# Ledger of designs, part 99: designed miniproteins, single chains, continued (5)

Each design is a single chain, and the fold is of that chain. pLDDT is the mean over its residues in the fold that is shown.

## One batch from the design tools (miniprotein)

Design m19435
Fold by ESMFold2-Fast:
Structure m19435 (fold): chain A 84 residues (1-84)
Amino acid sequence: SRRREAELRYARLENRIKKKPLDQVSDEELEEFRRAWLELFRLVTDPREKQALLNILETWLKTAPEKHQPILRETLEEFRRLLA
């Protein structure tokens, strides 16, 4: 299913990013992960699962290097628009 494919893509990219310090994550890698995250968020229908994904993003934003904060904030705003 499309949701399963999105979950697998998200998990694969998340695991790749987690294997190195966040300051070593390239903008291209972060943008690829952002697109996978948004795709998963759109396909998740359970409000609790959507809230969990949003909470993960808010937590990452609190600890993210300054260079990554604009991309993560933009993603958070997109998540909030999709919830409205």
Scores: mean pLDDT 82

Design m19436
Fold by ESMFold2-Fast:
Structure m19436 (fold): chain A 64 residues (1-64)
Amino acid sequence: SLVFSSITEVSPDVALAKDAETGKWYVLVRDPATGEVTYIPVSEMSDEQKEALYEASAAHALAL
């Protein structure tokens, strides 16, 4: 089961969370049209998914 010990919002539809049991990091992606959240292990993400995510998060971080 997934039990997140910390959740950090990276952008409006993306958060980074750590599983308390395994210490694995997950990306939580919210579909803005449906509100559904998908949990993706960072280690299992494709390079394209990682690049798109980090690019989006960096763009939002510049506004902090």
Scores: mean pLDDT 68

Design m19437
Fold by ESMFold2-Fast:
Structure m19437 (fold): chain A 62 residues (1-62)
Amino acid sequence: MPSAYETGYRVGYAEALKLGADEEAARAAGEIVGRGVEESTDSRPASEAGKIAAELARRGEA
């Protein structure tokens, strides 16, 4: 069973790769989303934050 962090990490990482981000940028996006989900009470932020973090990572601004 994945933890909240792992769930958020997977979402951010996958979304970053979909947007053409590099492996390193995708990992950064995953960590940002993972932490956000881990610190919140809902997993909904993972989906929304994942897309935002992935876009920032793709542009090198993660």
Scores: mean pLDDT 67

Design m19438
Fold by ESMFold2-Fast:
Structure m19438 (fold): chain A 96 residues (1-96)
Amino acid sequence: SHMSPEEKIELVDEAQKLFSKAYKKLVVEKDLSGAEELFNKAVELLSKVDAKAAEQVRKEMQEMIDYYKAGDYIGMIAEALRVIGILEDVRLRVRR
């Protein structure tokens, strides 16, 4: 069973929406546990498309949480931007 490029893009888009929702829970709502649950769901969806990219996103999301816990909001934002960059790179690779 080969997943179509369209199905892969849909999963990446869902992962990106989950990441955005998780980021809002973390930064705006101060709900770390709710954010972690949504981050884990985003990584699970991405792993169906690109397991290597999913592992990288998991690491960057964990570093983002670690910066958040340390009160380093510049580090947190930098890691969030890295996650967005990885998701966009996966989307571009799937279209090829």
Scores: mean pLDDT 88

Design m19439
Fold by ESMFold2-Fast:
Structure m19439 (fold): chain A 65 residues (1-65)
Amino acid sequence: GPGEEARRELAARLNISVESLDGGLAAYRSGDPVLTRAALAELARAGGLSEEEVRALLDEVLAKE
């Protein structure tokens, strides 16, 4: 479905596995500020992006679920 395709597309953009992305999405969905901060920092480092850019991309993926 659209959510599965969006997850695969984002994982490819960040040059990570879908499994790694799913871990980050789970942390982001939790609403825990510590887990969210850690997930954004990790994904930003992996993708060579800012935390703000990663947040926008995660929000796009979640909107398609």
Scores: mean pLDDT 81

Design m19440
Fold by ESMFold2-Fast:
Structure m19440 (fold): chain A 101 residues (1-101)
Amino acid sequence: SMSEQLKELLERAVDLLTEAENYLSQKGLETKKREYILAGASFAVHAMSLQLMIRYDTDPEEAKERAIRLLEDSIRTLREVNAPQELIDEAERLLKEVQKL
């Protein structure tokens, strides 16, 4: 069973990815650039994946490995679209906290 600490970190990651999706959706509407639309869609899928892992109490080691990969991919995408530094910093902080478990 997933620890409460891991669940809390995954829930924080869902919140972060949802905030990033909202930011990129707004940028996509303003700029009409495909890069923002695709990045927003990617974050929506990643947030859903994390929520499903929480909801179905995915094996802790599998959940940790998948969360690390999703956060690494998300950080790369946030940097590519020049997202606010605060979103990048929180994603990097979450990645480090998941890696320490």
Scores: mean pLDDT 88

Design m19441
Fold by ESMFold2-Fast:
Structure m19441 (fold): chain A 94 residues (1-94)
Amino acid sequence: SKLDEVIEKAKELIETGDFRDIRTAAGVLTLAALSLSEEEMLKLLEEMLKWISKHASPEEVRLIADWILAQIARRRPDMAAAVRELIDRYVAEV
């Protein structure tokens, strides 16, 4: 599927460990997530945060997470609280 292709490409960018590539991947996946159901959005964002946490520094994870939350708050304010709770789980572990 197109979503699977986007996820695969984004995962390759995250695996580089380069902050710009990771940020680009986070942007693409977050935009893809905006078009999904609540459950599917949270699942995709959780998978993404888990991948980023393995390849980015703690400070880089926080910067990316803050950006993700800002995008969700602007475009899907109904999801902002759930996404914040998700982010807090991953940022606290890093």
Scores: mean pLDDT 83

Design m19442
Fold by ESMFold2-Fast:
Structure m19442 (fold): chain A 98 residues (1-98)
Amino acid sequence: SLEEQQRRAERRRKYRDNANKAVEKIDEIGVTPEEVQALLDKVREMLRERAPAREIVEFLQKHFGLTKEEAKGFVLTLAEEMGLSDEEIDRIEAEIDA
């Protein structure tokens, strides 16, 4: 429905904000732009190979000290940038929240 689409858009804006916080936090620990690109490429690979979304979030939390919301925002924003469908992004979100 239109209301569901509007709520989805609002949630995705929040996820983009949390993704930006995640990138800033990773930068603060001394990760170079080249290492950030390598991280992005690894997460994209995990998403392409359909790794469980929970494992991707846990990886980011463990290795970069991200909160669940920051890691979730990072994963969902990257999935959107990769051109995944709204249905696939919603599925990934539900898997992280389960």
Scores: mean pLDDT 80

Design m19443
Fold by ESMFold2-Fast:
Parts: structure tokens; C-alpha cells; sequence
Structure m19443 (fold): chain A 58 residues (1-58)
């Protein structure tokens, strides 16, 4: 449906924006900081996946 497509598009946009910001910031970080940032990015992506699933299911 159009609603499902819109939710998926928003999710993809937000994930892409986060990945771009993380990529820029990571260039100024040491290995330990990059690992920590990568973990936070994966948590944020998982949150967005769950958010999208909840919106589609509701």
C-alpha cells in the first residue's frame, strides 16, 4: 500500500542520513570510538526497523 511504501521510504531516508553522519564523524575518531559509534548506529537502525514494523502492523 501507499502507506507502507511511505513508512519504508522514511525509514530508508533516516537510516541513510544516520549512516552519512556516522561516516563523516568516524573519520575523526580512533578505533575504540569508531567501534562504539558503529554499535550505536546498529542500535539506531534496529530501532528504526522496529518502528517501521510497528507502524505497518498498527
Amino acid sequence: SAEVAAIEALKQQWIAELEEQVERISKTLNETERDKLAEQLERAKKYLEEWAKAKIAG
Scores: mean pLDDT 86

Design m19444
Fold by ESMFold2-Fast:
Structure m19444 (fold): chain A 85 residues (1-85)
Amino acid sequence: MAAAVAALEARIAALNAELEKEYEELKKKGEMSEEELEELIAKKAAEAYAELLREQREAAIELLLERSDASREEAEAILEELIKL
């Protein structure tokens, strides 16, 4: 089991928690429509996931290959699964 996967998973979980909290706070304020809120959060999520994946992708793949029996294809599949939302 690779610490890189756990670290990436923890960062994604933290990002999701932050986005959820921001969504709830903006919804509570009532300054935006629900559609505008969903669009804003979706855009922020897409940008944050893209940046996180770019920064972590090679490190996570390398650590998975070094520390587990995962193939590069399996490591890439894990990363794609973790960024799906």
Scores: mean pLDDT 69

Design m19445
Fold by ESMFold2-Fast:
Structure m19445 (fold): chain A 86 residues (1-86)
Amino acid sequence: EFEERVREARRMAKAAELGAQTVKDNPDDVEAAKRMAEFARKIAEYARQLADEAPPELGKVLREYADIAEKSAEELTRIAQEAEQK
């Protein structure tokens, strides 16, 4: 089951990246950017919690997924802030 959670975290991190790409194509959609930023942050927190409880090898992979999700969240937050100023 732990491997299933790792695969879930990977899918969620990739979904966050795809969501960020979609928002970049429509950066004036403040609501979409905010929702995707929140989603990405939740994924990063989930992956980090899972990594702390995982065996070391899996924990390293999970932290990489958390970093991916966090970068997406940071980028989406900047896009939302910029769009709100328009």
Scores: mean pLDDT 81

Design m19446
Fold by ESMFold2-Fast:
Structure m19446 (fold): chain A 72 residues (1-72)
Amino acid sequence: MTKEDLIELLRKNMETSPKAALAVSAFKLEAYDIAFELFDEETKKKLEEIIKKDPNSEAAKFAKKALEAYEK
């Protein structure tokens, strides 16, 4: 799964959320702390699943960066 695949997944998963557009835009701009703060709990769980399923994928690397930025 590429970074672009991950962004598309996030866009679809948050399509009905009023924060979806802002969260996806922040993620594209690599403002991972802001993006992760805007993600709902369902989206956060989905990122954790991606990391667990394929920890060496490009998508997992970006998901880890978002989680690490938020925890600081």
Scores: mean pLDDT 70

Design m19447
Fold by ESMFold2-Fast:
Structure m19447 (fold): chain A 93 residues (1-93)
Amino acid sequence: MLEEMAEKLREVARELEKKGRLDEARLLFVLAETDPLDATALYYLGEYYFEKGKLEEAREYYEKALAVDPEFVAAQANLDKVYKALGLEPPKL
């Protein structure tokens, strides 16, 4: 699982490079080698799946990012967008 997470992060980083998001891509390559379960790494996996239209996978990764860092504002905002895209009401915190 940990190696599989690292490989997924490298694929996300390569896609970010293709989009010109080079600083974010570099960060994800580092996280793949050091801490693939970091809240930031999980957040970018969520964003990747959201952009692919994989809303349930996006939801899972944003929820995992918030489990690591409950005050991760960007993950909370994107999770809200995922719930609305699924036609669900976001959980009230």
Scores: mean pLDDT 81

Design m19448
Fold by ESMFold2-Fast:
Structure m19448 (fold): chain A 72 residues (1-72)
Amino acid sequence: SRGKEIAEEAKKLLEEFKKKGASSQEVVDYIKKLIDEGKFVLANILATLAYLEGMLTLEQVKEILRYQAEKS
């Protein structure tokens, strides 16, 4: 399904960030780029997974949600 494909893409992106030792800010910046590209579903799944894996703080998730609301 389309949702499964997007979820697998989000997981792959998260693993690439972990492998690179990316900062939480780099992850936030990338998610904002996805929002700018209109990839809202991928951005939301990636933000959720990054939060659950401890890569993002709740405040950073709120920042992403505010950013998306301004673009939607």
Scores: mean pLDDT 87

Design m19449
Fold by ESMFold2-Fast:
Structure m19449 (fold): chain A 88 residues (1-88)
Amino acid sequence: SMEEALKKKIEELLEEIRRLLKEIGVSEDTIEAIMKMIKNILSKMSPQAQVEFLEKILETLKENRKESPDFVILKISNLIAEELIKIK
């Protein structure tokens, strides 16, 4: 079903984001904090909006893959803050 396909895609995107954060060298504790914040925001979004938001995060990670962990954390934090403002 479309609902099952979207759920699977969301889970795959979350795992890819976690993998890239680890590859960039973000600490495990910081990765867990970021993933918790992402999941909290996703709970307030439609499934389509969840996919779009996660794809935006993933693209940002890929574009900044060679940057420092601190720079990547700042970029992701800004994306999270921007989406939190939009869902008010």
Scores: mean pLDDT 85

Design m19450
Fold by ESMFold2-Fast:
Structure m19450 (fold): chain A 69 residues (1-69)
Amino acid sequence: MKEEAEQYLAVLEENPLNILALEKLVSLFPNNATLQEKFQEYIALLEQAELDLAEEKAKEIIQLVKELL
């Protein structure tokens, strides 16, 4: 799990808008309600084409995961 999370984090450091990498990263923490809620907010922002806000939400998710490791 930690090694998988670190691999997805490395991909996201190069491209924070990599939806697939972020989805896989969040799926490693299914019981973390805060992380799941932030990911839902991220998807909603993408659906609204709010790309700048979606990128900031992705960075929040990345930082939260780093704090969990």
Scores: mean pLDDT 81

Design m19451
Fold by ESMFold2-Fast:
Structure m19451 (fold): chain A 65 residues (1-65)
Amino acid sequence: SMVSRMTAAAIRAMALTLGSPLKVRVEGEKITLLLPELTPENLEVAERIKREAESFGFSFEVELL
């Protein structure tokens, strides 16, 4: 939906604004965060993005690149 696409764009911007070089994939109402490494720092950022995504009604997953 248009709302889902707009919210996904906002979450992408949020991820970039956190100073993270992490990449995201958005498909409908699902957001996948692509991590080069499962470091504690990357996982902490992922958890924060997850909470935001879920608050907007998106499903969230993490995948190792």
Scores: mean pLDDT 71

Design m19452
Fold by ESMFold2-Fast:
Structure m19452 (fold): chain A 61 residues (1-61)
Amino acid sequence: ELLDRLTPKQRELFETTLELAVRYGADLEKTAAQLSKTFGVDPEEVLAALEELRKRREAEA
């Protein structure tokens, strides 16, 4: 999984980006495309990782 391949710092950036995107109502697909460019990974993998983080936060809430 993409999340398992990220460093702790990269995972923190993903978490912060998701948190801001949810808070400000940003489009997750556009957020995934931007992160894809930043980390040099497939946008579909980034979107899947963001969706996984969102589900984990929902389960913890």
Scores: mean pLDDT 72

Design m19453
Fold by ESMFold2-Fast:
Structure m19453 (fold): chain A 81 residues (1-81)
Amino acid sequence: SEAEELARKALELIKKAEELLKEGKELLEKGDVLKGIGKILQAIGDALEALILAEKALKLDPNNKLAQEALARAKELLGIK
């Protein structure tokens, strides 16, 4: 279904965002500030896209567990409660 496709895309995007955020933080700890910030900004972008896709999936199917997971993880990464 369209909801399942959107949910899978959202989950893939938030997984990438979480990896980018981790890489960005590690770069900042090593003193590579510009590269670290670049990775964090990419992570925010991917997390925002994941948030939008997960919300669309939940509008089509409120019980979609992958969309619920992707939404929760995107909100956590973005600091939204």
Scores: mean pLDDT 89

Design m19454
Fold by ESMFold2-Fast:
Structure m19454 (fold): chain A 83 residues (1-83)
Amino acid sequence: MREQQIRVQTRWLIGMMEALGEPQSAIERARRIADRAIQGDKDAQEELDRLAGEVTQKVNQLLQEMDPQQRAQFMKKIIDTLK
């Protein structure tokens, strides 16, 4: 995975974790994994992909239970983290 792709994936992942209310320790761990992945650590790249998949799954489950307005607010929190 290229550095740019890892940075984009990480920003999206952090945004989702923040929107889910994950503890700062979990977010910090994700950032450390991303830093190692950017440095070419293949194990870290795989761990980051796995974590991103797990978090995306949680977000998708939560979005299915939300009202359209709640869904829009949640997505806006994630997007605001990316921009």
Scores: mean pLDDT 80

Design m19455
Fold by ESMFold2-Fast:
Structure m19455 (fold): chain A 64 residues (1-64)
Amino acid sequence: SIYDETLRLIEEVVERELAQGVPRPDAYARAHDEAVDWLVNEQGLPMSEALTLASRALQELVSR
């Protein structure tokens, strides 16, 4: 699903940023921004839906 792909993208971006020494809160912010850009530009979602989906996926990761 697009949600599972979004969650995977967020996980990959967070892992990449943490490996580069970026603090976790900043890694989360960057992952959210990259996921929103991907959802709007590659998946064709409206900005409001992209923001909701990316925020939900990030919240799932943070809550683990």
Scores: mean pLDDT 89

Design m19456
Fold by ESMFold2-Fast:
Structure m19456 (fold): chain A 65 residues (1-65)
Amino acid sequence: PVPLLSPEELVALLRENGDTALREGEEAFDAFLDTAERLRGSLSPEVAALVDRLIAELRERRARQ
């Protein structure tokens, strides 16, 4: 795939989108997770690990809300 964003920029963008989805509610967050899981499957193992960490962080934030 085309590395239009650096891994750090990609993770930052996903974090912002995830935070927005958390505020919008469960349905939006589930849609975000589906998108992130799909994206993860197309990434290198190294970048996929960064996405996995972000997903875990966002799930923890959801659990705290």
Scores: mean pLDDT 77

Design m19457
Fold by ESMFold2-Fast:
Structure m19457 (fold): chain A 86 residues (1-86)
Amino acid sequence: QVQQLQQQAQQLQQQAAQLQQELDRRGEELTRLLQRIADETDPEERERLRREAERVLAEMEDLSRELQRLQAQAQQLQQQAQQLLS
């Protein structure tokens, strides 16, 4: 049913939007950490901040992959709905 495929695509788009917001928040956190690292003169504190930035970056990579999967699934469902409508 076209209606069901459209509904599923919308749900995936909403999930993608939420992941994008989370990714944006992580990006802001990473930006602040990188600025802090650039300004930090204490080598031990710089290393601590660098490890924190690496963790945030890894989390962002995971979120980015999930976001791409959801977007691809939504596009596929939208295409299927269009083919059924035709």
Scores: mean pLDDT 85

Design m19458
Fold by ESMFold2-Fast:
Structure m19458 (fold): chain A 79 residues (1-79)
Amino acid sequence: IKNEELAKKDAEILTKVAPGVIARTREARALGAAGRMSERDVVSVETAGAIQGIALLFVSKEDDKKAIELAKELLEVAR
């Protein structure tokens, strides 16, 4: 499934996307903590799409530390 070219491409995409998705995940968490659950749900739906993309990238290499950390944080927000 994954070869070296795909692994490199996955790592590049993950590096570019991860900071934004992490920020969105934290935004959803902050909205939830403030009791603004409807707004949190909107952000969570947007984040779910990013989770699917990152899950695909995550299958790359064993040292995908950013993918692992990001996936863990996103799972807390996704329903």
Scores: mean pLDDT 58

Design m19459
Fold by ESMFold2-Fast:
Structure m19459 (fold): chain A 76 residues (1-76)
Amino acid sequence: SLNERILKDIEDNKTLLVGLVVKEVEDGKLPKTYETVLEIAKRIVEGMFGVPYEEMSEEVKEKVEEIAREAYKKLL
């Protein structure tokens, strides 16, 4: 399914996706809050797969939140 493909691609590219979130927050001089980091992570994954975050499975949403938590830790 599309969600299974998204889940695998996120898992396989986790380090790259975390780095992209960190770079977007730093380059954009955005507030270093978890809410901002999570929003950027959602937008990056939406852009990557062409699927709205709200339409993603709960498993995919959990992986996006995991990416956001890892990126947030790097910004502290």
Scores: mean pLDDT 86

Design m19460
Fold by ESMFold2-Fast:
Structure m19460 (fold): chain A 105 residues (1-105)
Amino acid sequence: NREELERELAERIAELLELHAEHNPNFVNVPSREELLRASLEAVRILLEKVSDEELAARLDPEEGALVATPLYLLELAKEGTLTSNIPEMQELIEEIRELLEKLK
């Protein structure tokens, strides 16, 4: 089911962002898991549906757009094969993200 794969991809991106925050103690304003998951799911849909900038601006307010920007950027790097980490747990999630992206082509 495509919707299940999109949800799994969003969950992996949200988990990657949570792990990144845990390994970077200078992050003081970490969004909640629910906010990260919502933003990650929207980022997945934007990437896969090729939503125009006009549609994105109509759908999201500036604060929502800022939350979506990071997971969207990470998804684009993963799609290009340039997303990497020196932390094994994060690298494992990156591999899972790439596999899910291949299934969603």
Scores: mean pLDDT 75

Design m19461
Fold by ESMFold2-Fast:
Structure m19461 (fold): chain A 85 residues (1-85)
Amino acid sequence: SSQEQLQKLLEGIEKIIKDLEEGRISTNEALLKFNELVQGLLDSGDPELQQVATQLVSTYMDSILRGNSTLESLQNVADRGKQIL
């Protein structure tokens, strides 16, 4: 279901945030992992999931353009994902 896919996406983003905070992955690796999660929604063929993917990417881009770090920007994406669920 779309709700199950969104829950898995949120869990994936939270894991990226934790791994980045704990120094297990670099900022570049975090972005690659985030892109893979977003691509999964875009490849789903579900227009609602594709719209969510677009909203999360927009949230990330807006955060970076405002001068926030990769970590802070991914946290903003996770917060947006929780609002959508």
Scores: mean pLDDT 87

Design m19462
Fold by ESMFold2-Fast:
Structure m19462 (fold): chain A 85 residues (1-85)
Amino acid sequence: MVDEKEVLEALGEIYLAIGNLDESRGDYKGAAQSYLKAADLFEKAGNYERSAEAYEHAATAFRKSGDEQGWKEAEELAKKYREKA
């Protein structure tokens, strides 16, 4: 049987890794998008702690890319899911 939660968490980890690689290459815009995908996948899996971590990474990537609005939105989402963890 395919465990949906396990698959979603595995995909979330993959997108975290992609975001980290994008950051290491200076692609902060790409990194932010990958971290947002990871956060959504962890949220769907019910893993609010990992979702919050992914939003924290996205917020930092948005700041480094100069996206002030994206940074603020990701920071508020990180705070929200940290409180649910």
Scores: mean pLDDT 86

Design m19463
Fold by ESMFold2-Fast:
Structure m19463 (fold): chain A 71 residues (1-71)
Amino acid sequence: MEEEVERRARRIVADIEKRRPLSEEQRIELYARTRASLLTQDEMARDPSLTPEQRADLYSELYQRHLEELR
């Protein structure tokens, strides 16, 4: 699961970078957001009973965690 998420995130970020150059800060933010989004989607697929509020909280937690890891 992590490998698949990482591969998808790298592909998305690489595709965006091909369209325009990104600063290091922009790359970090984009990668963190992309990973958080993909992981939240995977959790929604495993547990479709998650409310919109729970999904938003999960995304926010994952986004902040990934930002800290990448900085």
Scores: mean pLDDT 77

Design m19464
Fold by ESMFold2-Fast:
Structure m19464 (fold): chain A 101 residues (1-101)
Amino acid sequence: MRFRISIGVRFTGDLSADQARDIAEASARRAVTDAGGVVRSVNTTVGESLGVININVELDVDAPDYQHAIDIGRRAGDAVRRSLEDAGATVLTTSYTVLRV
């Protein structure tokens, strides 16, 4: 089945938007693959307001069922948060959503 997994992260720190995008996309793709999902597409949007950077990573993913897609989304969100923190960002919020497409 195909699902859209959206991972939203808000953070502060000395990471550029491009560095944060690359880290978030690589981290999300790896976490999906490691959890047994297949990445079909990735679209990342980045915004900044008042020194807070907002990243949204949208992945179209093949997974066997909704429960697996939810578990993949959670793991991908955790992986993105961890990778940004390891790169020196202070993560304020992390969220994920899963929709069937």
Scores: mean pLDDT 87

Design m19465
Fold by ESMFold2-Fast:
Structure m19465 (fold): chain A 82 residues (1-82)
Amino acid sequence: SSEDVRKAAELLSKLSEEVQEELIELVRAGRIEEALELMRKALKEQGFSEEEIEAAINGVKAVYEKAGETGMLALLHEAKKL
């Protein structure tokens, strides 16, 4: 949903720059499942709830289904600007 996409951008913006850059590199390499696993791990380490993490991951997956790696990269770059 659009709310899940918004939640994804918000939560990903709270990750360290180092983690954000690693996510971008994994997506560029087509390593999508590894990128999603790193997102879950990093968000959990930041103290987000399981409900918030799952909503964010669903938002990322929705972007990937609609716009592929290009859409997912755009979302990650947008989160980095926040």
Scores: mean pLDDT 86

Design m19466
Fold by ESMFold2-Fast:
Structure m19466 (fold): chain A 76 residues (1-76)
Amino acid sequence: MGSVTLKLKGVPGSVIYALVGGVEAAGGKAEIKDLKGTGSAPADATVVVSGSEEGLKAAIKGGEDIQKKGIGEVEI
């Protein structure tokens, strides 16, 4: 099984790009769908993660951190 999908609601674009960077640093691939811009403004986006198992784990951890910090809502 080589992919995980994160559905993000009300999450700032800067946080979403940080999540993507973490996935890529772990050797995974992340594709952002429908996100417009970056910064502190809350946005809804879908992030599709594929590739390495470590990249998938980084995506799940990043989603959990967003929920734990109350930054926005995440569905995995």
Scores: mean pLDDT 77

Design m19467
Fold by ESMFold2-Fast:
Structure m19467 (fold): chain A 64 residues (1-64)
Amino acid sequence: APVFRFDGKDQESASAAGRAAFEVAAAGGTAVLEGSDGKTGTASGRDPESAQRSVAGAAIAAGG
């Protein structure tokens, strides 16, 4: 499965990683997201929303 890394301080990086993971999940694959703060998430064709929640959580932690 591809791994997409993003910077928790940069919402653009998090957004780009989330979009790439969703594209893989939409194609029926599995993708892993890794934040610079050590946060991780997984997106799959069966639960692509898990990646979005992980990215959103990392962005909130960095921005709040």
Scores: mean pLDDT 62

Design m19468
Fold by ESMFold2-Fast:
Structure m19468 (fold): chain A 86 residues (1-86)
Amino acid sequence: SFEQRLAQIEENGREFRDLVLEVLLKKKLLTEEDVEKILAEDESLQPKLDEALEKLTKKLKEIAEKEKLPATPESIKKILEKLLEE
């Protein structure tokens, strides 16, 4: 699913983690202070990060469905890069 693939990208790829955090910041799903605390491994931000990721996942699904893209890591990265440029 999109949720599982996004979680794997965040967990396993530093480059993807940074891209995801930049998109969350740009879309105002997280603040700069939230990102700093997450990078400092502040576990108190985990619920806020989880909520932001859920909202991002819903947007990714909508874009993928509209553009007929499969739920692959490559498609997710492409959508994230597009969202960062918007």
Scores: mean pLDDT 74

Design m19469
Fold by ESMFold2-Fast:
Structure m19469 (fold): chain A 65 residues (1-65)
Amino acid sequence: GAGARALSAAFLRLKKRSLTREEAVAAARALGMPEGAALVEEAFERLGKEEASREEAYAAAAEVG
């Protein structure tokens, strides 16, 4: 969904193994993906942590859409 696309774009742009909620949301917004950014924020809320690996973030995003 939109969250997974935003996360994929953020990880590709920042080229890091893990991203904080702030970094992921900011990158998604900077890429013109505000709907995806909102879903990324929900994914991090569901994880209950401020930083996530690509695998953890992607799995959470798949659950929220």
Scores: mean pLDDT 82

Design m19470
Fold by ESMFold2-Fast:
Structure m19470 (fold): chain A 73 residues (1-73)
Amino acid sequence: DAPVITITTSPSSTAKVGDVVTTTATNTGSVTATVTLYPLSPLAEGAAPATASVKVTLEPGETATASFTVVPA
């Protein structure tokens, strides 16, 4: 048995300064996992996330969402 983590991000298009990138992780496995969420959307030139990553602990069947504001790099 192992954690099975499904990750999705929005938007799927290029994010620019002033946008918010959301990353959602779901543990569909049978064991608890600690995962690091990143903004996975492509970023426009000169754009960077205000926060680089968020750590979450997911028990089986749990979902976590992190939001990343896009700021000038």
Scores: mean pLDDT 78

